Designed miniproteins, single chains. Designs and how they scored, part 18

Each design is a single chain, and the fold is of that chain. pLDDT is the mean over its residues in the fold that is shown.

## One batch from the design tools (miniprotein)

Design m629
Fold by ESMFold2-Fast:
Structure m629 (fold): chain A 76 residues (1-76)
Amino acid sequence: MDEELKKKAEELLEEARRLLEEARRNPSQRGDLVLQAMELLGEVKRLADQLKDEELRKELIERVKEAERELNRAWG
């Protein structure tokens, strides 16, 4: 169960990171891409809340924070 949730969360994180990278290169689509990335990061947090393993949950949340820092570097 946790393995499936972790895999789904990792796939969503990777997709969010692709959208953020695309947003950096395409200013005209930035708003839509950032919104989509934020929605994916929210879904990762939702999946992390379903994990029974506290350590895996913390790892996923830290990876989300890293993606949020990248978002801040681009637009903060």
Scores: mean pLDDT 79

Design m630
Fold by ESMFold2-Fast:
Order: sequence, then structure tokens, then C-alpha cells
Structure m630 (fold): chain A 62 residues (1-62)
Amino acid sequence: DEIIKEIQKKAQENPKLFRELEEEILNAKDEEFPELIERLKKELGLSEEAAKYLVEHLKKMA
């Protein structure tokens, strides 16, 4: 699964930043998701598809 591999690679490249962004997603309101997606793209270098997948996946698990 290419999206999951991309996310895992970026998490390994920047573990501290990845963990901080995960915490922000888990505590975010739905209206904050567009800003978090842009931060994932800019700060971690994730594609839009991978950033959206990560936000959706973490919110479903919360």
C-alpha cells in the first residue's frame, strides 16, 4: 500500500515532528483538518492523499 509506505517513511525521517502532528490531529476539531493537512504536506512532505488518509485514519481510531 503506497500511501501507508509513504507515511511510514516520513515518520521515520522526522519521528518527533510526526508524533507532534499525530497529537494535534487526535485533539483537533473537524474545522481544523484543512490546516493540519497543509501542515502535513509542508512540514513532513506528504502528498495530499497521504495527509488526508492519516487524518481520517487517526480520527476513526480515536
Scores: mean pLDDT 80

Design m631
Fold by ESMFold2-Fast:
Structure m631 (fold): chain A 85 residues (1-85)
Amino acid sequence: DLAAELAAHQARADELTRKGSEYNREAGEVRLRAYQEAKENPENADKILEEADKRIKELTDKSNQYSREVDRHRARAAALAAALA
């Protein structure tokens, strides 16, 4: 049933949106901790910030991957909603 398929895509998009936002929140936390650690350890600031940037990129890449999956599920949901109209 197209209605059941529509509901499934909407539910999956919502789940992936939550997971993506969690990665973005973690990236923000990593950034804040890195700034604080760099301030407390100025002799190692460059290394601290470089390692944090690497981790932030990993988390942001995961968030972006989830966003692309959300877009696909939302596009499918929109097409199904139009077909049911």
Scores: mean pLDDT 88

Design m632
Fold by ESMFold2-Fast:
Structure m632 (fold): chain A 84 residues (1-84)
Amino acid sequence: SMEKKIEELFEKANQLAREVIDRYLAEAEKTDDPEERRRLIVQAMAEALDIVGDAIDYILVLEGKLPLTPATEASLKRLEERLK
């Protein structure tokens, strides 16, 4: 069902975002450079937000609330690639 697909997508995107944050934070802990640590934390936030944004677009397209345009299609393809 559509509802089950949306729920599965939400759970997978949430898990992926958490894994990305944890990976960047683990790398940040390995560096003694405060500027590199800050850069990694900012990248963790940016990449997690991209995943969330792409997941929102995907859900809205599935619900028929957003049209399938080149921009929304790019969001969907980017998320699908990351979920592999």
Scores: mean pLDDT 84

Design m633
Fold by ESMFold2-Fast:
Structure m633 (fold): chain A 55 residues (1-55)
Amino acid sequence: SREEAARRIGEITGLSPAEILADLDAAERAAVRHLLETGDVEAAKEVGELLKLME
């Protein structure tokens, strides 16, 4: 569900599920920031797939 996807993205990015549901672009930007800071490509891919499911 969208809510489950938002919770998972929140675990990776540090955003609340409510923030993610309100602004998917902010969630994508947070995932990019996480990738640039950590090099965690797997986490970035997971967020990308979850964002597709929420559209």
Scores: mean pLDDT 80

Design m634
Fold by ESMFold2-Fast:
Structure m634 (fold): chain A 97 residues (1-97)
Amino acid sequence: HMEEAFKEAEAVLYHLAGRGYLGDGNYEKAIEYYTKAIELEPDSVLAAEAYVDLGEAYMKLGDIETAKEYFEKALSIAEKNGDEEVVKRARELLEKL
């Protein structure tokens, strides 16, 4: 469907913007853009990746409990979608906490 394709494209762009901000050390902006990506596609493979990146941003801010919650959310969505790479990443990040 056309509307779904546009939302997916916007979610990808927000996720990429979030990663750019994370790389620049602007964790607050990274969180803002990852959250926007998730809101557009909440149960998608992209959302699982965005939740991992959101958790990493919260770890950088020192909010370990919030980071753990987002890694667990990423794991749940990735398992539902069969995304083995994100499942592995989320598990590894949870083990390092």
Scores: mean pLDDT 85

Design m636
Fold by ESMFold2-Fast:
Structure m636 (fold): chain A 65 residues (1-65)
Amino acid sequence: MVSEEELEREVTIALGDIYVGLANLFKSRGDLEAAAEEYEKAAELYEEAGEYERAEEYRRKAEEL
C-alpha cells in the first residue's frame, strides 16, 4: 500500500500533468501567455513532488514562449 505521503506525491504529479495538458491546449490555440502560466504551474507541482527533471523541462518551455 502506498503511504499517505506517497499518495499526496502521486496526486501532485497528476495535477502537474493536468496543467501540462492545459498548457499544450493553450499553445495550440495561440494563447502563449496562458500556456506559459500553465507550464509554470506544472513545473512548481513537479518540483514539489520531487520530479526535478520534469520541473526544469516545463520551466524552460514556459520561458521559451
Scores: mean pLDDT 84

Design m637
Fold by ESMFold2-Fast:
Structure m637 (fold): chain A 62 residues (1-62)
Amino acid sequence: SAAAYAEALRALGEAAERLAASTDPAKRAAAQALLTRAGAALNAGRYEEALRLAREAIAVLA
């Protein structure tokens, strides 16, 4: 749905901002892997999976 797509985009944006601010190499590597998978899911129309993966990236970077 459009709502699920919008939520996934917002979570991806938040994760990207947190990744840019992170100085921990292990957290950055883990978050980058999750964001790569989230982007692939988004492009495949799997918006709920993309949102879940982006939220996992945010949690890693917290």
Scores: mean pLDDT 88

Design m638
Fold by ESMFold2-Fast:
Structure m638 (fold): chain A 87 residues (1-87)
Amino acid sequence: NAAEEILKLLRLHFAYQNADKATTPEEKALLMEAGDFYLERADVLYKQGKKEEALRDYENALKMYEAAGAPEDVLEEIRKKIEEVKK
């Protein structure tokens, strides 16, 4: 459904723009969704050997999760993935 895809893109765009200053629970929830999206795409790209694209998406996922106040264990897992891709 084209309408659902447009809504996803608008939500992702909003989350990205507000990553450094999210203060409301609604904004944090949107950042968590954006983080999940980037993480899933990064895993696919990494398995395809697209290291530079995967690194970018892992870094974006980390930024979104940090701004959302995700638990430290989640942040540590993503940081480990970033270090593996940088090798």
Scores: mean pLDDT 76

Design m639
Fold by ESMFold2-Fast:
Structure m639 (fold): chain A 64 residues (1-64)
Amino acid sequence: SELSRLLTAAYILAVAARLQGKDEVAEKVMELIKEGLSYYEKGDYEKARQKFEEAIDLAAEALR
């Protein structure tokens, strides 16, 4: 699913942040992933998607 793809991308970017020594970025990405998963468990797939996209955007900007 699209949500599974976004979640996987966000996790990969969190790992990349740690490999670059950007632990604060990795922590913020993981925080957004946890929020997205919370929405997913409640059935709010729109907000889950938004949180995973926010995680990806944050990591992509920081890891340029």
Scores: mean pLDDT 87

Design m640
Fold by ESMFold2-Fast:
Order: C-alpha cells, then structure tokens, then sequence
Structure m640 (fold): chain A 60 residues (1-60)
C-alpha cells in the first residue's frame, strides 16, 4: 500500500543521483505536495522521471 511506497521512497531519498531525486519526488507526491513534486521532476533526469512514473502507476 501507500505506507510501503512511502518507506521505499524515504530509503531511496537518502541515496545520491537519479534514485535519490526520484525518492524525494515520490515522498512529495505521497504527501500531496504536488508543487514540490513538479519542481523536483523538472530538475530530474529522464531516468529519474521514469522511476517516478513507474512507481506512480503502481499506486493507481
């Protein structure tokens, strides 16, 4: 569920590079901070954006 997704995103956010950016964006999305989510995605690489999109699809 969303709690497991939040835990995974929190762990990813502690890493550097694409995984860390993706984790931070997912935390913002799961908390309903869509402004921060969009800001983080605009600074993210194509690879980081793909990680976030795949995770969001699994939450639908």
Amino acid sequence: GRENALAGAEDASKKSGDEGIAGKALIAYLKGDYKKYEELLSKASEAAQAIVEDAVKELE
Scores: mean pLDDT 77

Design m641
Fold by ESMFold2-Fast:
Structure m641 (fold): chain A 101 residues (1-101)
Amino acid sequence: SVEAQQQAIADQALEEMRALYEERAPELSPEAQAEARALLEEVEKLLKDPSLSPREGLLKAIELVADAYLRATDPRLQALLAEMLGVLARAYAQIRALEAA
């Protein structure tokens, strides 16, 4: 189903963001690690929220990560958040392509 494909795209985006965090975390301060981890937990809630479509969840996650990116004072955290934002933006574009088909 289209809904199952959309959820698989969202689930894959979350896995890619977790992998980025695990790879980059050793380069971050403890405070930046805590901020990135808390952000990932909020993103997971949005992407797994049954009251939201996968597209709605991804859009809210993009807004959340973009806000965190603009507020980041640690350049290494900002770089990680930029990579995560790229993952979410690609997933959102994939879902939009499925909806247009």
Scores: mean pLDDT 89

Design m642
Fold by ESMFold2-Fast:
Structure m642 (fold): chain A 64 residues (1-64)
Amino acid sequence: MIPKSREELDREVREALALMAYGLAKRAIESGKITPEQAAEFIRRVGEKLGVPELAEKLADELL
């Protein structure tokens, strides 16, 4: 087993939470509740709060 630092574990958790938010945003688009642009903005805000803005930007671009 490769030992992971607390920092690495915290980062993986934050990335997983961003991916979960991305899944929720996609479902909201599919249900017609929000536009892709609104979903992208939501994901960017989540990324800022979780400290993973680069991942959030990539996920937001996927919602184009």
Scores: mean pLDDT 77

Design m643
Fold by ESMFold2-Fast:
Structure m643 (fold): chain A 66 residues (1-66)
Amino acid sequence: EQALEAYSRAIELDPNFAEAYSNRAGVYLNQNRLDEAIEDYKQALELKPNDKEAAKNLETLLKLKE
């Protein structure tokens, strides 16, 4: 909960902070909030297209959601 708020504030202060999106997506994933996690990983990849970890996590989540 507090981690989610911290990452959300970091994004508000710096919308180009790709790591904050990836970290927030991880928190959403731990909460089984797959749609929110997918959106944040997509945003992280738009900011850092070569983030292989975010790309793999996104692919895995899309397969799980079907």
Scores: mean pLDDT 81

Design m644
Fold by ESMFold2-Fast:
Structure m644 (fold): chain A 72 residues (1-72)
Amino acid sequence: GKEELKKELLKKIGELLALIGELFDLEQQIEEAKKAGDEEKIKELEEKKKKLEEEIEKLKKEIKELDKKLKE
């Protein structure tokens, strides 16, 4: 029922917030690597950022679909 969908939505929102926190930390690491001139580290961190952004976008879509089902 709707309560089960609501619990799943809240769980996914929690997961999204955790990933956003990881993205913030990764952005700070990239900035520090840029200040240090560590081109290899920047490349590695930017690749991790790309994967993390893809996970965040997938999770946002899942959250929107669950929210839509709850508002039917």
Scores: mean pLDDT 85

Design m645
Fold by ESMFold2-Fast:
Structure m645 (fold): chain A 79 residues (1-79)
Amino acid sequence: KAKELIERAEKIKREAEENLRRAKAEGLSPLVLALYEEAIRLAEEAIEAAKKGDLEKAEELIKKAEEALELGKRYAALE
């Protein structure tokens, strides 16, 4: 269902944007910033794929966005 995929991607995008803002304020590493920026980009691509009806591509992009966000959080926790 396209609407559910868009909602999932928008949630990931918001979380990644919040984490990026905090990471910038805390002076975290370029690696952490890049991972959050990648999560935002992948989530945006997922929204566009879902809007075009490419639900399989949207779901794969959502998984990649979740992975980037999770890696960013893990590396942020090590700093």
Scores: mean pLDDT 87

Design m646
Fold by ESMFold2-Fast:
Structure m646 (fold): chain A 110 residues (1-110)
Amino acid sequence: SRAEEVIERAEELIRTSPVEAARQAARRALSLAELARETGDPALLEAAELLLEMAERIAAGEDPAGLDELLARLRELAAQARAAGDEFLARLLERALDSAEGARAAWLAA
């Protein structure tokens, strides 16, 4: 499944990447992908895929500016969950966004 693919790729990054910011983003992607696999929630899966792509780009040494579109989509997902009144999903996605912003800031500071 797509969730299992995210889990496998995230675990590989956590194990092999020397870049802490990438490992942090991958750990969050792993957590969301595991929950998406259990619940079938498409928003959790999309958020996990966005965080994994961000982790892979950071690990590859890509320009931090390239992460802006991924962050914008994650913000949109969090806002949609909030607007829908799904407090649990909104808090998970907002925490994922905070982790993503923190990883980007750490990447920029390095």
Scores: mean pLDDT 82

Design m647
Fold by ESMFold2-Fast:
Structure m647 (fold): chain A 73 residues (1-73)
Amino acid sequence: SELERELRRVEIEIESLEGLKTMLETVVKKALEKLSKEEAEKLKKETEERLKELEERRRELEERARRLREELE
């Protein structure tokens, strides 16, 4: 059904966001080892803001997935 296809798309997007979050955290952790204290603090703040944006998007998608699952059952 179309609802099942929409649910799969949303679930894939959620997985992609989780993967992106993990990759960002890993890349930033390695970058921080090579940066000055000032550059590291700036990168940490920028990363925290980006992670918050990704978490908000994930939350929206999880809510959408929940509603789609309710419609399918």
Scores: mean pLDDT 82

Design m648
Fold by ESMFold2-Fast:
Structure m648 (fold): chain A 61 residues (1-61)
Amino acid sequence: LGDRLAEAAREVAKAAEEHGARATSLVEDGRIVDVEVESDDPEKQKKAQEAAEKVLKEMGL
């Protein structure tokens, strides 16, 4: 769980950065419970959030 959680957090951050946004994963009880996406462009924020959610779904977390 720990190794997969850390990998997911890295992939989420990378996906957001590729879309011009910053993502912070909120971890509670050893799982990612939320992802905060920040950008100065609402469209970039939306695309980054969709990319982050896709990463989490593909990793089964």
Scores: mean pLDDT 76

Design m649
Fold by ESMFold2-Fast:
Structure m649 (fold): chain A 65 residues (1-65)
Amino acid sequence: MRERAEEAADRLSDSLILQIERGEADLETAERAVDLLAKTLLERGVPEEVVREARERALERIREA
């Protein structure tokens, strides 16, 4: 479960980082996409702790870019 959430967060953040690097998206748009992923994971029964960790991981990756 953790591995799946982490993989989803990594894939999304990688895509969003590329879009930001190209000037196709801003940080606000990227953060909203991460929030939508988190909501989807919660609705699919992923534990809140795991979702929170995956969201933070994705946001840190995006902010480092």
Scores: mean pLDDT 80

Design m650
Fold by ESMFold2-Fast:
Structure m650 (fold): chain A 61 residues (1-61)
Amino acid sequence: SKAKEYLEKAREFLKKGDYESAKKYATQGIEEAVKDGDLKSAQEGGKILYESMKKIGEKKK
């Protein structure tokens, strides 16, 4: 699904330390997952988004 495609990209960017791109793709993955009723992918996307935002916050302090 498109949700899984976006979440996979988000995971790749998170692994590479590109937290802004990880946040962007995680957000798009969550939106697609919610539209599709895929609660598991929406939950996984939320975890990626949270981790990305946490890392962005750490970098600015």
Scores: mean pLDDT 82

Design m651
Fold by ESMFold2-Fast:
Structure m651 (fold): chain A 83 residues (1-83)
Amino acid sequence: SMAVEKLKELLEKVKNAKTPEEVYDAALEALLLASEVLPDSLLPEVIGRILRLIGLYLDGASLEELKKEAIEIIEELIKLLEE
């Protein structure tokens, strides 16, 4: 599916990110995709996890911590869409 392909692209962007801002940008793109394709019942949990990542970015979390959180979120989104 096109959404899964786009999430895989965003996952690679996160893995290759050299700044916290690049991770943040990829997480926002993943949030927008999730809002378009996920059932309403799954949206609050996924949105909550992405908002937590955004909060970590604003609080000055390390690139390593931001990558870890973003990778886990995007991998879970891919799993939900492939099931």
Scores: mean pLDDT 81

Design m652
Fold by ESMFold2-Fast:
Structure m652 (fold): chain A 55 residues (1-55)
Amino acid sequence: MKERIREILREIGKILAEDPSATDRLRELLEKVGLTADSVREAFAKAVELALQLE
């Protein structure tokens, strides 16, 4: 992945951590960008769940 994409993924992770319901919204946006596959969405969903469990 390009560095820019990694930065975007980090920011997306923060958004998902604040609002789990945003996962579906981000998936659609990422698909339009051509960045996402199901594996990327799954990784973020798990990261969000982990973040929420910690706090």
Scores: mean pLDDT 61

Design m653
Fold by ESMFold2-Fast:
Structure m653 (fold): chain A 93 residues (1-93)
Amino acid sequence: AEELLREAERLLEEAEEALREGDFERALELAEEALRLAEELLRRGDVEGARRVAERVLELAMRVLREAEDKEVILRAIGLALRAIGLLLDAEL
């Protein structure tokens, strides 16, 4: 669990750097990978770790939605935000 959380946090740091550089596609790719690790954290019982990662993924997806103009990037960010919200709801149960 700790190794998965550390890897997810590393991916999110890289995603934030990509977002700062305007590379929305790379930011979304890294955030999607971090969310997959959050889903695994939840399956292993690390509810708090999964929530922290999903909250950061949601924040990143929302930042992409505010800045992106490309339809595919926007749709991808919406999909990622919805997946993160779904994981957050699952983590409350």
Scores: mean pLDDT 86

Design m654
Fold by ESMFold2-Fast:
Structure m654 (fold): chain A 76 residues (1-76)
Amino acid sequence: DEAEFRRLLAAAREVGERIAEVAKEAGSLTSPEALEEARRGLEELEELVERANLSEEVKRKLLEALEEEREVLEEM
């Protein structure tokens, strides 16, 4: 479903923007709550992708993109 894919892609962009925002403030005290919220959002999105009615190929690509964001969080 193209609409489902677009919805998940938009959600992934939002999560990525939040992570980028936190990373930009790396020079100041990082809020543990903000990091926890970002991790929770990523995990929820990963579950949504797995449950979505999308092709295996599309799911793989979305999960790869989310894994990249997880690596950013790991380094913070």
Scores: mean pLDDT 68

Design m655
Fold by ESMFold2-Fast:
Structure m655 (fold): chain A 65 residues (1-65)
Amino acid sequence: GASDAARAASLATGVPYGPLLEDAERMSKDPRAKELFEKAVEAAKKGDGVAAYDYILKGRDVVDS
């Protein structure tokens, strides 16, 4: 879920876990960001923390629009 995506992204990039978790949780609640959230979670499951981070950034931009 959101914690898995945020943890993978944090470990791969050095970006703090807390802000990434908040972004991933907001994405999980916004229908506009649903696909990007699911892609971030799937990237994390595959061990691709860099892709998880990229999807979280894209999802944050959608939520903030």
Scores: mean pLDDT 88

Design m656
Fold by ESMFold2-Fast:
Structure m656 (fold): chain A 56 residues (1-56)
Amino acid sequence: SAADQARAEAMAAGAAAVAEALGPRATHIQKMADEARRAAEEGDAERAEAASLAAG
């Protein structure tokens, strides 16, 4: 749904901000943030949410 997509995009943006702040300090968090962003771009709200939570 549109609401799920908006939520996924917001969570992916949050995860990306965490990854940017941590930079080279936590590669696994960066990978999870990247997964969240890709899932949000693909419209996969559940995967984006799970990856965002794993990142932060």
Scores: mean pLDDT 77

Design m657
Fold by ESMFold2-Fast:
Parts: structure tokens; sequence; C-alpha cells
Structure m657 (fold): chain A 78 residues (1-78)
């Protein structure tokens, strides 16, 4: 089972690298700061999904002065 988890993490990391290329284009339409936070959160999601989600919502709420609920809804729509 540990071997299967490691293989899944590798696949997710490869997909994340592909997504980073698209993230550079996204920086033209959304703030670079937000994109950087999303990339960091995605990396954390591969290692610890629960903690990554909590950290992402807290950090984005602090920087954008938005409620955690508002940011959670926005992220679900992305």
Amino acid sequence: EEEKIEEEKKELKEKLEEAKEKAEEAKKVVSEESIELLIEAAELFIEDPEEAWKKLLEEVAKKHKASKEELEKALKEL
C-alpha cells in the first residue's frame, strides 16, 4: 500500500508540473500572489491534503481580506 501511495504522489507531482505552465498564463488574469498560493497549496495537498486545505484558506483570507467562506466558494468554482 505504501508503494501505491508513492506512485500516486509521483503522478500528482507530474500533473502539477504541467499545471504550473498554465499557471503562468493565469497570472495575466488573476493576481500573481494568488497563483503562487494555489501552487504552494497544491504541493501541500500531495503530501497532506487536510492540512494543505486549512493552510490555503487561512493564508488566502489574510492576504485578500476575504472571509474564509467566500474564498472556499471561489476555489470550488475554479
Scores: mean pLDDT 64

Design m658
Fold by ESMFold2-Fast:
Order: C-alpha cells, then structure tokens, then sequence
Structure m658 (fold): chain A 63 residues (1-63)
C-alpha cells in the first residue's frame, strides 16, 4: 500500500541517520527487521533492498 511504502522509506532514512551517527549495530538491527517484515508482506524487492543495506553496514563494522 502507499502507506506501507512511505513507512518503509521513512524507516530506511532512520537507518541512514543511525549510520551517520556511527550507530552501526543499531542500523544493522533495523535493516534486518525491515527485511523480515517486507519478506513476510510478500515484498521481495524491499526485502532484498533492506538485506543489502544491512550487509553494507555489516561490512563497515567488520573493517
């Protein structure tokens, strides 16, 4: 729904803010939760996007 799309976009931006603040573990947790929620809703594209964002932050944390 349009509301679900806006909620996903808003939470993705919250994750971006967490990364900017150096709260990498919190950003990973948020993106993983977004991926699970999107997958359960049948939104495979949003689930894949959120998983990719989580992996990018995980790579930063591991460096």
Amino acid sequence: SPEDQKAFETLTKVGESLVEEGKLEEAIELYRELAKVAAQAGDEASAAQAQALAKEVEARLAA
Scores: mean pLDDT 84

Design m659
Fold by ESMFold2-Fast:
Structure m659 (fold): chain A 62 residues (1-62)
Amino acid sequence: MRAAELGLPATVEGVAEAMRKYLEDQGFKEEAEKVAEEIRKLPLSQIGPYAREIRLKVEKEK
């Protein structure tokens, strides 16, 4: 019962989807789609910093 290796969030698509679901869960549904699309357009090296900044802002404000 371990499907974690079937869809690793280390990929661009995995990170984008994880961030979208996280933001939807936190009540930022409109921002979720925008953030996911932005992540999909970034190079892999930029995705980690961008996602971390968004998560920190959401966690600090909620």
Scores: mean pLDDT 70

Design m660
Fold by ESMFold2-Fast:
Structure m660 (fold): chain A 109 residues (1-109)
Amino acid sequence: SSRQRRLERERAIIDELTAELEKELKELRAKLEEMGLTPEQQAFLERLVAEAEELGRRGEIEKAYEWVTEKLESLPLSPELKEAIRGYALTVAQLAALETMRARLEAEG
């Protein structure tokens, strides 16, 4: 049916976007590992990512962007490192949003 084809297309799009974002996340993680974070910076990143992921699960991507950007401005980090951290946290938030959408779609299909 047309409804089944629509659900199949939505599922396929979510899976494709998830795969691309997972690739980006792996590349950003590798870049951050190469940059070498202090234990304190790593702990900060883990907290930042956890909060961004929660905002992503709620579909609040713009709030995640604003919140992450504001938190990073307070730190004496290089612009390149701030960009990498922001990219990583926001990619996690976007993946969390897609995961929530996929779970809803599976529950409906």
Scores: mean pLDDT 85

Design m661
Fold by ESMFold2-Fast:
Structure m661 (fold): chain A 66 residues (1-66)
Amino acid sequence: GPFDHVPKEVIIEEIKKKFGASEEIAEKVAEALLNGDGRKAVEILVEEAGVSEEEADRLLTSLALL
């Protein structure tokens, strides 16, 4: 998928850094992204981390540039 070049640990740390999310939430998002399920990643961020869809989309764009 689009994030196969990024180690899971790096994705987790970026999510924690940008949103103050717990490691558990960040790990769920990283798994969804690595499985190519961007919609599930956005849903987890919105429902469990309390971020907007716009903020989630900005994170996904930022991670794709790593």
Scores: mean pLDDT 76

Design m662
Fold by ESMFold2-Fast:
Structure m662 (fold): chain A 65 residues (1-65)
Amino acid sequence: SLKEESLKIHAAVEATNAGAKLSFSWEDGVLVLTIEHEDEKKAEEMEKSIREAAEKLGIDVKIRR
């Protein structure tokens, strides 16, 4: 949907700016985002940012590292 695409774009921009690796998959109709960053604190900040964006959009998301 447009909301999931919006979240994917948001996450991709955040990952590019932070120098993180990002991938997307689907599990039981839920968007799964996998975030890899050398700095654990940076990964945690990205996870928080993405969760906040998902909450604003009203969609469920799973985040993995």
Scores: mean pLDDT 81

Design m663
Fold by ESMFold2-Fast:
Structure m663 (fold): chain A 85 residues (1-85)
Amino acid sequence: LLSEEEKRELRRLLEETLERLRELGDDGLALVLEAVLEQIEEDRIDPEDVVAALRAAGAWFRRQGEEEKAERLFELADKIEEKLE
């Protein structure tokens, strides 16, 4: 489902998001993103879990006022979901 380039982009976005979540103190969502990153590293990706995690992270950043990060996360989630169709 995910190409090597899409996996690299996803990993980078999740790592950036995770770092920001740790800085802002949201441990719960950080654990969810860590689990998804482990799935990517082990090549055991559930695309539905990835989409859900990206949307949760996007919604969280939107609540924090970080619209550009939220939009980027939602765009990636939509792109992955489109491939499931």
Scores: mean pLDDT 75

Design m664
Fold by ESMFold2-Fast:
Structure m664 (fold): chain A 64 residues (1-64)
Amino acid sequence: EEALEEGIKALLKGAKAFQDGDYETASKYFREAAERFREAGHDDIAAVSEQMAKEAEKKLKEKK
């Protein structure tokens, strides 16, 4: 199917998990979104999604 659509779905799931404080799940979905966006040729959006995954990982480290 459309890699862009799959990326958007993963991004939304990541954003919801991040808002819920589930940073482990958020980082997973943001990385999945980045992979899908790269497959779709949207490197800029993929880079933003990777940055969001790193922010979620940073939040997770702050929890110990």
Scores: mean pLDDT 81

Design m665
Fold by ESMFold2-Fast:
Structure m665 (fold): chain A 93 residues (1-93)
Amino acid sequence: VEALEEAVREGLRRIYEAALRGPEEGRRAAEEAEERVRALLPPAEAETAEALAGLLRVAYERVVAAAEEGPEAARRVGEEFADAAVSQVRAAA
């Protein structure tokens, strides 16, 4: 599902960029990404939605920690989680 892959990648990009502005901005971006992913999946796929939401939540925590080291570290962590999330979406399809 291309729309779900794009939503996850865009969500992680927004989390990374927001975390560089502050931890509260990063949290808000993570919550928005989680809601968007849940909205794209039917109720029958609730387990997949929860798994992706959990991955976005962990990504937020790791990106915020990496942002203390600098923007390049935050970007790298965000990209690693984007690859993992896309793999999870493809496995669920």
Scores: mean pLDDT 76

